# Designed miniproteins, single chains, continued (3): the designs that were tried, part 41

Each design is a single chain, and the fold is of that chain. pLDDT is the mean over its residues in the fold that is shown.

## One batch from the design tools (miniprotein)

Design m9400
Fold by ESMFold2-Fast:
Structure m9400 (fold): chain A 68 residues (1-68)
Amino acid sequence: GPLSEEQEKKFRESLKKALPQLSDEQIEKIIDLIRENDGVLDTDRLMEELGLSPEQASTIARVHVEVS
């Protein structure tokens, strides 16, 4: 199911720490894509729509599992 507001907050903070090179705008786009997909992370879609590397997408997937 979709992430709660507290889970999204934890996800933002964890992403900023794990991938400090990502802008706040990029982090919000990642969260928006997860919201559009009922709280499920699609790493292929992240790479396609946001131009993220496989390594960045893999890190995001790990963080997402930890906050879900």
Scores: mean pLDDT 82

Design m9401
Fold by ESMFold2-Fast:
Structure m9401 (fold): chain A 85 residues (1-85)
Amino acid sequence: MTAQQLVAKYLSSLGEPVEKVLLLSGAARGLDPEAVQLALNLVSELPKEYQVTALVEALKAIRKGYTSEDEIRRAVKKAVERLAE
């Protein structure tokens, strides 16, 4: 499964609008599917209100080349800390 397909399936499972699913899954195009799956696993454990924002930040980090588990965890953690402020 491609990174785009993984993100589309996840967002559809959350009941996100089709326009948002297309936009965010498009942003995942060409990314490493293993890194994206790790990001999806991490954000799925968050409160529902944080999941989409944390996913966006994780996808941005992966696109910049931050594909290790520690780098993805750092991106998710920063997003959660900003939302909790």
Scores: mean pLDDT 83

Design m9402
Fold by ESMFold2-Fast:
Structure m9402 (fold): chain A 65 residues (1-65)
Amino acid sequence: LPEQALQLIRQAEQYRSQGDYEQAAQLLYEAGRLAQEFARSLGLPDAARAGLDDLQAQADRVRKQ
């Protein structure tokens, strides 16, 4: 994962621990977008899809809390 995507995931974890689930979900969506773009730049579209799907699922779970 690009460092920016990892940083967004770490920030999302902080917001989640503070009970700010909406902000945490938004950061996870942005991290997923960056992960997709990164995997695409490497010519790995299947990896991009899997990474985005996982981060989207995590964001949806956080948002529903």
Scores: mean pLDDT 74

Design m9403
Fold by ESMFold2-Fast:
Structure m9403 (fold): chain A 92 residues (1-92)
Amino acid sequence: SREDAIRDTVIGILTAGLIFNAELALKTGDEKYIADAEADLADLISLITDPALAARLAALGAQVVAAVRAGDAAALQAGLDAITALVTDYIR
């Protein structure tokens, strides 16, 4: 439906924002980008109607924040890839 297409587009935009802000947070060490990434993730999760998927995304988001704070680029990429795969499967 048109409503589903709009939701899926917004989910895609929020996922791109999460990736962009998390990568900038790792590169710059600026807490602002961690806050922006967490806001994008919270908005993304609010659009997910599956509670199990929402919980998995929240857990992966916590791993992304932990990886940024640790300066762990490999762990960050793994977390972002996992979020992207789950979101892509959800919206198709």
Scores: mean pLDDT 89

Design m9404
Fold by ESMFold2-Fast:
Structure m9404 (fold): chain A 60 residues (1-60)
Amino acid sequence: SKQQQILQATIEYTAEWFQKVGEIFDQLLAGKITQEEADEKMKELSKELKAQYEKTIAQI
């Protein structure tokens, strides 16, 4: 059903979010990026994943 497809898309969106947040956090802890750069990457990630999720849901 469409509801099950939406739920699956939401689970996948959430999993990808946490994975990529972890990657940003690892870079910050390794001193490869600053806190300001991490904040910017987090904002960009939120925007990109939300747009991808909304496109996926719209196609269901």
Scores: mean pLDDT 86

Design m9405
Fold by ESMFold2-Fast:
Structure m9405 (fold): chain A 68 residues (1-68)
Amino acid sequence: MKKEELEKKLDEVETRLDEAIAARDYSAVVQAINELNKIKKEAEKLGYEDIVKRVDEILQRAAERLNA
């Protein structure tokens, strides 16, 4: 997968995660987190460390918002 395609997917999933958290749709939150983990695994396999770091930052922010 091209890096640009992976970054686009990450942007789409981040938006869905933010919407799901705001709506308190925990099923959608779980689905978005699963997609983020898949993006992270693909980025790790391809050596896109910047994407891996961005996924970790998104997951950390989501965890903080859900535990608030």
Scores: mean pLDDT 84

Design m9406
Fold by ESMFold2-Fast:
Structure m9406 (fold): chain A 61 residues (1-61)
Amino acid sequence: SSASYEEKDGKYVVTVETPLGTSVGEFETEEQGKEGLEVGKQIAAAADELAAELEDERRNG
């Protein structure tokens, strides 16, 4: 999974792409956007772990 940061139309956009889905957040300041990116990276890591656990359960279920 991945998290990305982009400046668009005077806003700061954070996109989090995971095997479980894609989420987009918009922020008004660079500081909020950078914080959103850090949170997005944590969400991406957690989603990767959850996806791996779900696949293991499907094989053993």
Scores: mean pLDDT 79

Design m9407
Fold by ESMFold2-Fast:
Structure m9407 (fold): chain A 73 residues (1-73)
Amino acid sequence: DNAKEVLENLSESERRLLTILASFVHKKSIEELLEGKSLEEVRKLIEELIEEAKRELREVVDRGLERSRERRL
C-alpha cells in the first residue's frame, strides 16, 4: 500500500502533523486522502496539503483576530 509506505517512513511527530492538517484542510483523515494514490500523487498531495494549510492558517488567524475585535471590543 503506497499510502501506508509513505506514512511508515514519517516520524511520529510528522505523521501527527499531517493527520491534523488533513483534518483541518480537507475535513478527512490522512489515510482517506492517500488511499488508492500512486507515490507521485501522494507526494503532490502532501506538498499541496502543506501549502494550502499554510494559506488557510493565515486566513483563520486573520479572521480570528477580526472576530475578536468584532465581538464588541
Scores: mean pLDDT 69

Design m9408
Fold by ESMFold2-Fast:
Structure m9408 (fold): chain A 67 residues (1-67)
Amino acid sequence: SLDVLQAYAEEVVKKDLKLTPDSAVLPKEVQDFLLLLEQKGIETVEEAQKVTYWDLVVDDLKTAVEK
């Protein structure tokens, strides 16, 4: 479900950004990751595990460049 994807996204963001246990979840970064997954048609954690946060950022940049 989307809630499971959100939990996975929070885990990935915390791990990749090396946030402390007391750090508030960075809702912007989590939201951006979820939006990139949505743009890719990724609805399952299994498919989300095939990509990294930076892979999705790079891919989004490529789609923004129409040339």
Scores: mean pLDDT 66

Design m9409
Fold by ESMFold2-Fast:
Structure m9409 (fold): chain A 100 residues (1-100)
Amino acid sequence: LDPELLEKTRELGRKLAAKGLEELALLVGELALRLENLGLTETALRLLEVAEKLLELGKYEEVKELVEESLAIVEDESLSAEEKEEKIRELIEEYEKKLS
């Protein structure tokens, strides 16, 4: 992983584990790695930032939904890397609205 992405992934993972969300922490690590492998490092950083802010607000279900929906997009073999980036960006924007 990119050093900044690795650090943010570790920080979020530690926070999730501290809340008893160890399974979600593992999914976050998997998602970050898969997004980096697609060349979507900046998108991954934005996603982790939104997830961390949702977690700080106690919106645990929203963190889980964001991570699981993002993984479903990444795992969809019918989508190009460009289409995956667009769908994940739209998803991030949707969840950013939940921060207000």
Scores: mean pLDDT 85

Design m9410
Fold by ESMFold2-Fast:
Structure m9410 (fold): chain A 85 residues (1-85)
Amino acid sequence: IAAELAAPVADKSRAELEELRAFLEEALRRHPTNATAHRLLAWVLAALGEDEEALRHLVLGDIVHPVLKLPTDEALAAELEARLA
C-alpha cells in the first residue's frame, strides 16, 4: 500500500520535489484545468507534508477529469483526510 501511494514521487529527493512543485504550480497557472498536473502536484505536496494543499489539488484533479481518478488517488485522499482530522 505505502509503496503504491509513493509511486508518482518515488526516488525523488526533497530538493527534486520542491523543484517539481514549482514546475507544476507554474503549469497550473498557465493551464488551470490540467487534471494530470493537479494529481501530480497533490502527490508532491503530500510527500512534502503539505496535507491540506495536497488534498485540495487531488479534489480539483478529480473534478476536472473524473476518469483519471485511480485507486491510488482514492487511498491518498483517505490518508490526507485522516492526517487533517
Scores: mean pLDDT 70

Design m9411
Fold by ESMFold2-Fast:
Structure m9411 (fold): chain A 91 residues (1-91)
Amino acid sequence: EEKRIEELWKKREAGELTAEDIFPEEEHAEFRALQAEAAALAAEANATGDPEVLRRLLELMYEMAKKILERLKYPGYEELDAQYEAALAEI
């Protein structure tokens, strides 16, 4: 529905978007598992500064962001790809 998509876009811009806002219930557990893995990798990267951990974190964040943008029909896939490549090159 048009109104729901607009509401989700506003939540994304505010950084308030959740898996439950975007994905059907059957995908919530899988997406929450990805979020938990990303949080664990971020904590490890902060503790160790390991570039391999940072690369894994970026790959996971990129995959999650792609899933979100696809569900929102958000223009920006090419920008996301460019941002991921730029971040990966700095590691």
Scores: mean pLDDT 72

Design m9412
Fold by ESMFold2-Fast:
Structure m9412 (fold): chain A 61 residues (1-61)
Amino acid sequence: DAGEAARRAGEAAGAPAEGEAAWQGYKDHNSAMAYAGGQGLRDLGAEEAGRAGYAAGVKAR
């Protein structure tokens, strides 16, 4: 599912916690947390993983 996709994207980028945080934020209707998780991945040089995790979290709703 989208949560799994976000976690995998984070793992591929070497930042699994950020991917998980992005998904959990969306599940909890906490857009700020979801956005922060995605931005964290991007700031680590993982722009594609961050965007993929964010999009996967949005689609899962």
Scores: mean pLDDT 56

Design m9413
Fold by ESMFold2-Fast:
Structure m9413 (fold): chain A 64 residues (1-64)
Amino acid sequence: KIEEIQKLILEAQRLYSKGKYEEALATLNKAIEMARELLSQEPSPEVLFLLKTAERLKKEVEEK
């Protein structure tokens, strides 16, 4: 699941670079939900970092 979250974040960055902000936001929301679910089952510094990264990127997308 960690790899899936990483892939979603990378895909969101790709969508953002193409100006597809709504699709990027949807992808980031999916990554955030997956990270939150994983953290509730097994706390992990890596998952927490990915969650914070996705949340920061979401804020950047929403700023537009």
Scores: mean pLDDT 80

Design m9414
Fold by ESMFold2-Fast:
Structure m9414 (fold): chain A 80 residues (1-80)
Amino acid sequence: MEELEKRIAEVEKKIATLDSMTREEKLQVVDELISLIREAKERNDQPLLARLGQLLTKVMSKLTPEEQRRVRIRVLEALL
């Protein structure tokens, strides 16, 4: 429980600095968000899923259309 909260706080902190991040660092934030989304789904935590979705949208707005397409596929796979 505490570890999940710490991971979310770290991701939120990184999202505040998205404009200064490299492409690779932004994709690492996406990887962590997808991992958190999978865990939230396994817990059936709808409020957390909504929060993670908002954070993912912020990161995706800084990605190319092709990267956004790949991220959407990965999110759908995580939600299966």
Scores: mean pLDDT 81

Design m9415
Fold by ESMFold2-Fast:
Structure m9415 (fold): chain A 82 residues (1-82)
Amino acid sequence: MKAEVEGVAVNVDTGEVYPIEGTAELIDDTTAKVSLTLKETGKKFTVEANVITVNGKMLLGGTTTVDGKKMEVHAEITKIED
């Protein structure tokens, strides 16, 4: 199952917030592989994220490293494609 996602990546050292967009592929009920782009720079990266449902919304959370910086990803599934 493939889905469209939007959210933010937060630099854990500086607290800077970067808008992100991309796609998620659900591996199972709690795990997704997420392919993301930093909207301001066009930099592409991937993260393996945990999936949780809160107030009827599917939220994705994970950590990754982009250009040597540790990022915390907070994204939401905006559209599901079957």
Scores: mean pLDDT 80

Design m9416
Fold by ESMFold2-Fast:
Structure m9416 (fold): chain A 114 residues (1-114)
Amino acid sequence: SEEEVRAEIERLKEEMETASEEERLRLALAFVNRLVQWAEETGDVATAAAGLGEVVELLIERNPDEAARARLAALREALERALAGASPDEQLALLQRFAVEVAAIVGEALAALR
C-alpha cells in the first residue's frame, strides 16, 4: 500500500542516518528494486515514482560526488517530465528505465568503495 511504501521510506531515512556509506548505498539499491516490484505488482506507478524520487533525493544529499549528484538530479527531472505526459503503459516502462539508471549510479559508487 501507499502507507507501507511511506513507512519503508521513513525507515530507510532512519537507517541511512547511522549507516556506513557502503550500507547506505546497498539500502538505497534494495529499496529502488522494491519500489519497481511494487509498481509491477500493483500498477500504482505514481506512488512508486514518488518513492523513487525521495530515495534519489536521499542519495543526492548523502553523496560526496558532485558529478553523481548532478546525474541523479537530471534523471529525476527527466522522469518527472516524461511521466507527466505518459500513458499508463508508458509510465511503468519509464519507471523501470529510471530505476535501472539509478541502480547503475549506485553500483558505480559501491564499486568505487572497493
Scores: mean pLDDT 78

Design m9417
Fold by ESMFold2-Fast:
Structure m9417 (fold): chain A 96 residues (1-96)
Amino acid sequence: AMAMQEHSYTIRIVFEGSREQALAVAKEIVDHVNRLSGKVTLVSIRLYDGRLEAIIENVTEEAHQETLEFARELGEKYGPAEIEVSPSEIAARRAE
């Protein structure tokens, strides 16, 4: 029973490409986060010289699956993206 509540994730997305591709990726990340409002926290988006870094925290198990599928679609659409998924300590601190 307790094990089912221990899953939240931090997702880091790094994309390298053209400036226009990086801007398009940034827009799609913002739109995805807005769709999952309340289920994820967008911590940062950093864009410079065709490189995009985005960090998304507090990703629930449901949002994790949707976000991985979204990241796969980004790779198909814009070329390869580096995606790092880490278990989050936030599962241990669900009480505010």
Scores: mean pLDDT 68

Design m9418
Fold by ESMFold2-Fast:
Structure m9418 (fold): chain A 66 residues (1-66)
Amino acid sequence: SLVEEAKQEIAKVAEENKDSPLTEQIKKIVDVTLAQIKRMRKEGGSEEELTEVMKHAEKVIVELAK
């Protein structure tokens, strides 16, 4: 649930900026974060660890968007 909510939040930020020059940078952060999450899940990463990774990515995206 937390993983799904964080994915939706990241997608929202990317969608809000899809028509701006920031879209490429945000998309790159999203891609890197999703790849990391997939890898961590495959290696038995905990829900808490996945949430921390997404929280950090959200913070970076928010800073980039302002």
Scores: mean pLDDT 72

Design m9419
Fold by ESMFold2-Fast:
Order: sequence, then structure tokens, then C-alpha cells
Structure m9419 (fold): chain A 64 residues (1-64)
Amino acid sequence: SPIEEIEKKKKEEEKRLDEQIQELNKRYQEAGGKDVKAQTLALLFQIAKDSTEYLAERQIKKLE
């Protein structure tokens, strides 16, 4: 169904972003919390993940 396809794509994108966030957070910790660029990028990817969830929810509601 269209809803199942949206949920599948959401999960795939969230997994991709989670892997990138984890790598950036690891880099931040290895630098003793001084890698501001890694911290900023991790925050931007978190916003992208939250946006992916929000947009998927909006698309599902349109199919009702």
C-alpha cells in the first residue's frame, strides 16, 4: 500500500541518518568534546531525521 511504502522509506532514511549521527558523535567524543563541526553536523542530521518523520506523517494523513 502507499502507506507501507512511505513507512519503509522513512525507516530506511532514519537508519541512514542514525548511522551518520553515531559516527559524528563518536568523532566528537574522540576529540574530547572540542570538534564543534562534528557536533553541528550531528545536530543537522538529527533535524533531518525529525523532518523525515514529520513529512512521512503528513503524507500518510493525506492518504486518509
Scores: mean pLDDT 81

Design m9420
Fold by ESMFold2-Fast:
Structure m9420 (fold): chain A 60 residues (1-60)
Amino acid sequence: AAEEARRAALEAGAPERAAEGLARSIKDGDVASGSAGGHELRKLGAERGYEAAARAGGWA
């Protein structure tokens, strides 16, 4: 779920704004945007955050 993805991203060290963006993308039902959010986290050096967020979002 969106909240789970947000929590996972924060746990991986992503900024609150990036985690919120990812959660919003998932909530809007735009899985592609959610994936893009994961790539944003990777640019911040949070590879584990991307994987955790994808799993929490139910598409991992």
Scores: mean pLDDT 57

Design m9421
Fold by ESMFold2-Fast:
Structure m9421 (fold): chain A 97 residues (1-97)
Amino acid sequence: MEKEKLALEAYELDKYMEENPNLPEAEKAEVRARAERLAEEGRRLGLVLPDEELIKLAKEVEEAKKAGDDSEEVKLKYGLVLLNQWARELERRRARE
């Protein structure tokens, strides 16, 4: 499904950033721009959760990661958390301008 594909792309982007912590500034800017595009698409697809649900989902993902669960379900949930966090940051930035 389109929603699952978007969540997985967000997870993969975060993994790329985690594996490459010392990227040049130009590449970091491109990665941030890609995260912003994924967040906007997630918002259009109705993937934005209420704050309480996002907090609960983020805790579930963190607990699963601590348990060593690297299943596709956990990757999709983590991607959804990332999309929601990036969407909120984008909104806050737009509200300040």
Scores: mean pLDDT 81

Design m9422
Fold by ESMFold2-Fast:
Structure m9422 (fold): chain A 96 residues (1-96)
Amino acid sequence: MWEEYLAEVTITFDAKTGKIKVKAKFPGWEEVEVEVEEFELLDEAHALIKGRAKLKDGTEVELVVETGGARAYLAALKTGKDVTATFDATVEVKEL
C-alpha cells in the first residue's frame, strides 16, 4: 500500500462551552491535541486556527491550520523557529 502523505485534522466544536478542540496527525509524527490560541474567521468558507501542542517527548510544537475553499486545507507544524512540516490535510468537523 502507498503511504498517504496527508495530515489528518479533526476539529470539534463544543456547543455547551463554545470551545474548539483540534487534533492533528502528521505523517511520521504522533497525534497531537492542540490548545487553540487563535481563531480567525476569514470568510464563510475560510478560517485560520493557530494553537500549540506538546509531544510525548516534551517537544512543544505550534500548529497553524487554514481551511480553504471546498476541501483545500493547509496544516503546518512548527518546532522552534522554523516550520518543521507542511502538508495538505483532510479535515473532519464534529459538533458536541
Scores: mean pLDDT 62

Design m9423
Fold by ESMFold2-Fast:
Structure m9423 (fold): chain A 85 residues (1-85)
Amino acid sequence: PVVQVEIVAKTQEAAVRAGALLYSKMQEKGLLADVAISGNRLVVTHPDGSAEPLMREITEEVVKEFSDEILSAEVRVLPAAPVLP
C-alpha cells in the first residue's frame, strides 16, 4: 500500500506553494515522495502505507498555513503500484 495526498487549491500558484511546503516537511521527516502538479491540483505519493498518520499530520499543517487558498485536501491509502522487474 502507498499513501497519496491530493490537494486542490484555488490557483496553480497556491498549489505550487503548498506542494513546496509539503515536500519540505516530508524531507525533514525523512520521507520520500513523488510530487505531481497539474493546474491547481497537487498529488503526492509515498511508497509506504504505514506513513499515513505522519502524512496526514503534515497535510493538516500545510492546509492550516494556506487555509484561505486550499479548496480540499485528502489523504488516502491505495494499493501498491506494480513493480516492474
Scores: mean pLDDT 79

Design m9424
Fold by ESMFold2-Fast:
Structure m9424 (fold): chain A 100 residues (1-100)
Amino acid sequence: SSEELLKQLEELVEKAIEAVEKRDVEALNKYLKEMGKLLREILSKISDEELKKQIDLLEMAFVHALLEALSADEATRKALLERAREYMKRLLEVIKKGLE
């Protein structure tokens, strides 16, 4: 189930990024809510409080980058989405470490 949760998270991330590219605020809000619920389930399986804090901070950074990208010009939006992908890559690495 942990592998399934990570796959679902990766799928939701791609959908959230696509929603930002389309400037679809309703779709973005839907996917961010679904991602938040999934992350809460993942966090319930992690006992390390410092890893939980890292996951929470990376989630916040990811969400802020997406929200800033919604109102940004094309060049700034592209840079913010690349930054969001990097935050998500780090978040997945921290989750995998926490699930060990």
Scores: mean pLDDT 87

Design m9425
Fold by ESMFold2-Fast:
Structure m9425 (fold): chain A 87 residues (1-87)
Amino acid sequence: SEEEVEKVLAVLEELKARVAEVLSGRDRSSFLGMIDLAARDLRESGDIQGVLNMLEAMAAEARRRGLEEAAALFEEAKKRIQEIAEE
């Protein structure tokens, strides 16, 4: 629904701000770009499942790079969005 999409966009904006505080340099630029892409795709498609898939991929990539705090932020955002999608 439009209401669910707006709530998910709010979670992504909060996530973006927190990731920007935790990461620096190229890692920050890359992950912020991925979050922006997820938000854009959600605005165009309304596909909340696509956002969940992207957050899972971002968490995995963050762990692969040893960015545990960022990985935890992506997992927390995924949980919040799953709660929004549950009726």
Scores: mean pLDDT 88

Design m9426
Fold by ESMFold2-Fast:
Structure m9426 (fold): chain A 92 residues (1-92)
Amino acid sequence: SDEEKAATFLVDALDLASKLGLSREELVKRIATGEISPELQEKIRAEIRAFFQLPDDAPDARLRARLRAYLSAHLPDVSEEAIERVIANIIP
């Protein structure tokens, strides 16, 4: 799915599987479907802040905006709706 394409790119670009010590395939599935715990969401948000060199207290709106721009720039063939769903799954 487009959600799986966006989730795969995000997991790979931020090296989430290695940094979080989790399966790449499970991370992609959870991010694409939204079957993600609040604890894992917070860990992913922390990695997004680190990746974009944002302060630790950067508001969710800023994380969403930076991630949206990044995913849209690198995934021109993925629908905006799928990008928004993936973002909403990790930054609700």
Scores: mean pLDDT 88

Design m9427
Fold by ESMFold2-Fast:
Structure m9427 (fold): chain A 75 residues (1-75)
Amino acid sequence: KKKEYIEKLKEKLKELERRAAEGDPEAASKASVVKEILELMEKGYSFEEILKYAREHSHPIYVRTVEEILKEVEE
């Protein structure tokens, strides 16, 4: 499951970075969050652990973005 999430996140990041390069500020912001999630997963954290930590310690806007990304990669 971790490898599957990392693969999907890498594909999503490529898509978002391409859009950000075209001048999409929302894509740039979302790409930043995806990069952070990937870095944490590479350090050994699961997506579920990252989401739980975000819900307990992060601002609601950040949590919403993480939840959106999680749901997209679970599909």
Scores: mean pLDDT 76

Design m9428
Fold by ESMFold2-Fast:
Structure m9428 (fold): chain A 99 residues (1-99)
Amino acid sequence: YFEELQKKREEAENKAEIERDYARLRSVLTDEQIEAYLERFKAAKSLDELGQLVRELLAEGVPEDVIGDLIRLYFMEVEKLPVGVADVVAAVILVEARK
């Protein structure tokens, strides 16, 4: 019972965060650009490859906040991670990419 309620709560929180990330991204990117970036993240098979992609996006002039929103969106929507976990993973990848 509690596990089922917790799952439904996490799913609702993830849906709300996914919509907020899309809203922020749509203020600076087109839907086509968002989809193209998500496909690049889906092609990555390791954290090292994700770090390399983040470095490439930074070199292309994509703002760090936008990259963070894209990574969070990928982990929440593709990998189905809870918002809190996706947020931590995105922060770690961004820190490692700046080294």
Scores: mean pLDDT 78

Design m9429
Fold by ESMFold2-Fast:
Structure m9429 (fold): chain A 100 residues (1-100)
Amino acid sequence: SLNVPVELTEEQRQRLRELVDEAIRIVEQSLAEHRRQGDTLSAQDLETILAWLRNTEPPKNLAEAIALLLTLIAAGFVSPEPNSEKLSEIAKEIAEILNS
């Protein structure tokens, strides 16, 4: 049968909750920095990403975890250093959890 369970374990869910909380803090810092510098376009992009992260429940299954991963990759592309690198490391940790 090709029925691979797509549900995350409780250990995976707890680790992802911790990484989401860390990512939200980093995105908030990136948003504050873009606002401080007057970069309104990057600030608007991060406001959209931050709203999604805050309003989306922690992932329960593989599809939701992939959506989170892609959102954090996007946040990394629009974040200033060193926050861009920090978000990339969180995205890497999420990918490693999903591959275990």
Scores: mean pLDDT 83

Design m9430
Fold by ESMFold2-Fast:
Structure m9430 (fold): chain A 92 residues (1-92)
Amino acid sequence: RSESRKARDDLLKLVAKKGFDAVDDPEVALAIARVLSQPILHSLDYQAVMAATGDYDTYQRVMAAAYELQGSPLEEIARAVQRILREAVASK
């Protein structure tokens, strides 16, 4: 598999395996960051991120943060994603 497809597949597998309990997992945040740091995003990449966030409001916040952090290090994008996921859990 290409590295691009692997990042998306790894994210979907993590979501399927861990479900909502994955939200505090730094591997999930890093997998989302890897998908969103691609130079060109496919519609399936957006769908994978939507599935990982669990709801549209959280997805929109993750997408906004990724756009703000365009060109930033992967670790910084992952940290922002993890913060948003933790806030989403705290608000439920």
Scores: mean pLDDT 73

Design m9431
Fold by ESMFold2-Fast:
Structure m9431 (fold): chain A 90 residues (1-90)
Amino acid sequence: SKEEILKKINELNEKILESIKKYHPEEVETIELLIEKLNEVMKKASEEELKELAKEYIDWVTEYAEKYFSKEELEEIKKIIKEIEELIKK
């Protein structure tokens, strides 16, 4: 459902912000603003549009996390991403 996808995306966003606060505190305000804008778009999207947006978002998050986060943080993020991928499968 749309609600389940949004809930998991919010969980992913919280984990990203926790990691950014620890490793790149200078980026927190920028990332919070980007997450806020993304949430506005996703809340207005249909379920099908949300599934497509979620696919693009998890690809971006994976690339960002691989570049900027520790292996341990990356594994936690990948776990949540996998749960989102299962929710968007038809």
Scores: mean pLDDT 81

Design m9432
Fold by ESMFold2-Fast:
Structure m9432 (fold): chain A 85 residues (1-85)
Amino acid sequence: SEELYQGIIEKLRELAEELLKEPPPTPEEIEQAKIAEQAFELAKKQGNPIAPLVEKAMEEVLSEVPEEKREDLRDKLLIRLAKGL
């Protein structure tokens, strides 16, 4: 629903602001992000109704961030989301 999507995007914007203040992801965190991405893709394939909304909101938030920061932010967001799906 629209209301659910707005809640997700607001939460992701808050997380993005927090995560952008952190240092770049470590090699271990990059590997954790890859595992998180696989779990997220599996959730989408299994019909989790929230996963597609989270993906849309995450891409919207990433589009608001300078290109050079997007990869690091995506990795950090994926790690946080893996525990919320």
Scores: mean pLDDT 82

Design m9433
Fold by ESMFold2-Fast:
Structure m9433 (fold): chain A 79 residues (1-79)
Amino acid sequence: DEKLLEEIESIKDEEELLKFVEEEFRKYLESVLPTLSVEHLKEQAKLAREKAAKEKDEFEKKLLEKAAEILEEAVKKKE
C-alpha cells in the first residue's frame, strides 16, 4: 500500500509514527482474524520476536516488538 507508506513518511515524530503503524496493523489484523489459524498467528508472533532480537535498528526493533505483541493478543483472543 503506497498511500500508507506516504503517510508513514510524512510523520516526523518517531513516537507518533510507531502509534500510527500499531493502530493500522491492529485494524488490519482484526479484519483478517477470522481467516487466520491460531497456529499461524503463534508462528508469526515468534518470528517477529526473533527478528526483533536480531534487529540493530532501534526503531525497527520497536516496530517488530509491537507487531509481536499485537499478534500475541490475537492468539489469546482466539484461544
Scores: mean pLDDT 75

Design m9434
Fold by ESMFold2-Fast:
Formats: sequence, structure tokens, C-alpha cells
Structure m9434 (fold): chain A 63 residues (1-63)
Amino acid sequence: MEELKKRIEELEKEAESLKESHPTQAKYTEQLLEIARRSLEEGHIASAKDAIDAAEEVIELAK
């Protein structure tokens, strides 16, 4: 699903911008996005979406 891949790429950029101010949240977000990318590669769409949603919540809390 190309929408999920685009969301992962956008969240990866946001996580990178947070590395200086919120390094722990940035690292955790990157780990969640790696899980999401692997899940998409394996065809586990639901798992990928859950990981993306979790990463988005971590970024939102860091804002």
C-alpha cells in the first residue's frame, strides 16, 4: 500500500528533526518505523499500520 510507505517516509523525516530536542522519542520512533517497513515488505499490512500509528503518537507527544 503506497499510502503507508509515504507515511513511513514522512514520519522518518519528522523523527530526524526531533533528534536534537527529543533524542529518545526520535530513536523509538525510528525503531517503530523499521518494524513498519519490515511488515510492509512481508505483506503484514495490519502490523505495519499499527507500527505507523504508534510512531505517529510518539511524535505527537514529543511536540
Scores: mean pLDDT 80

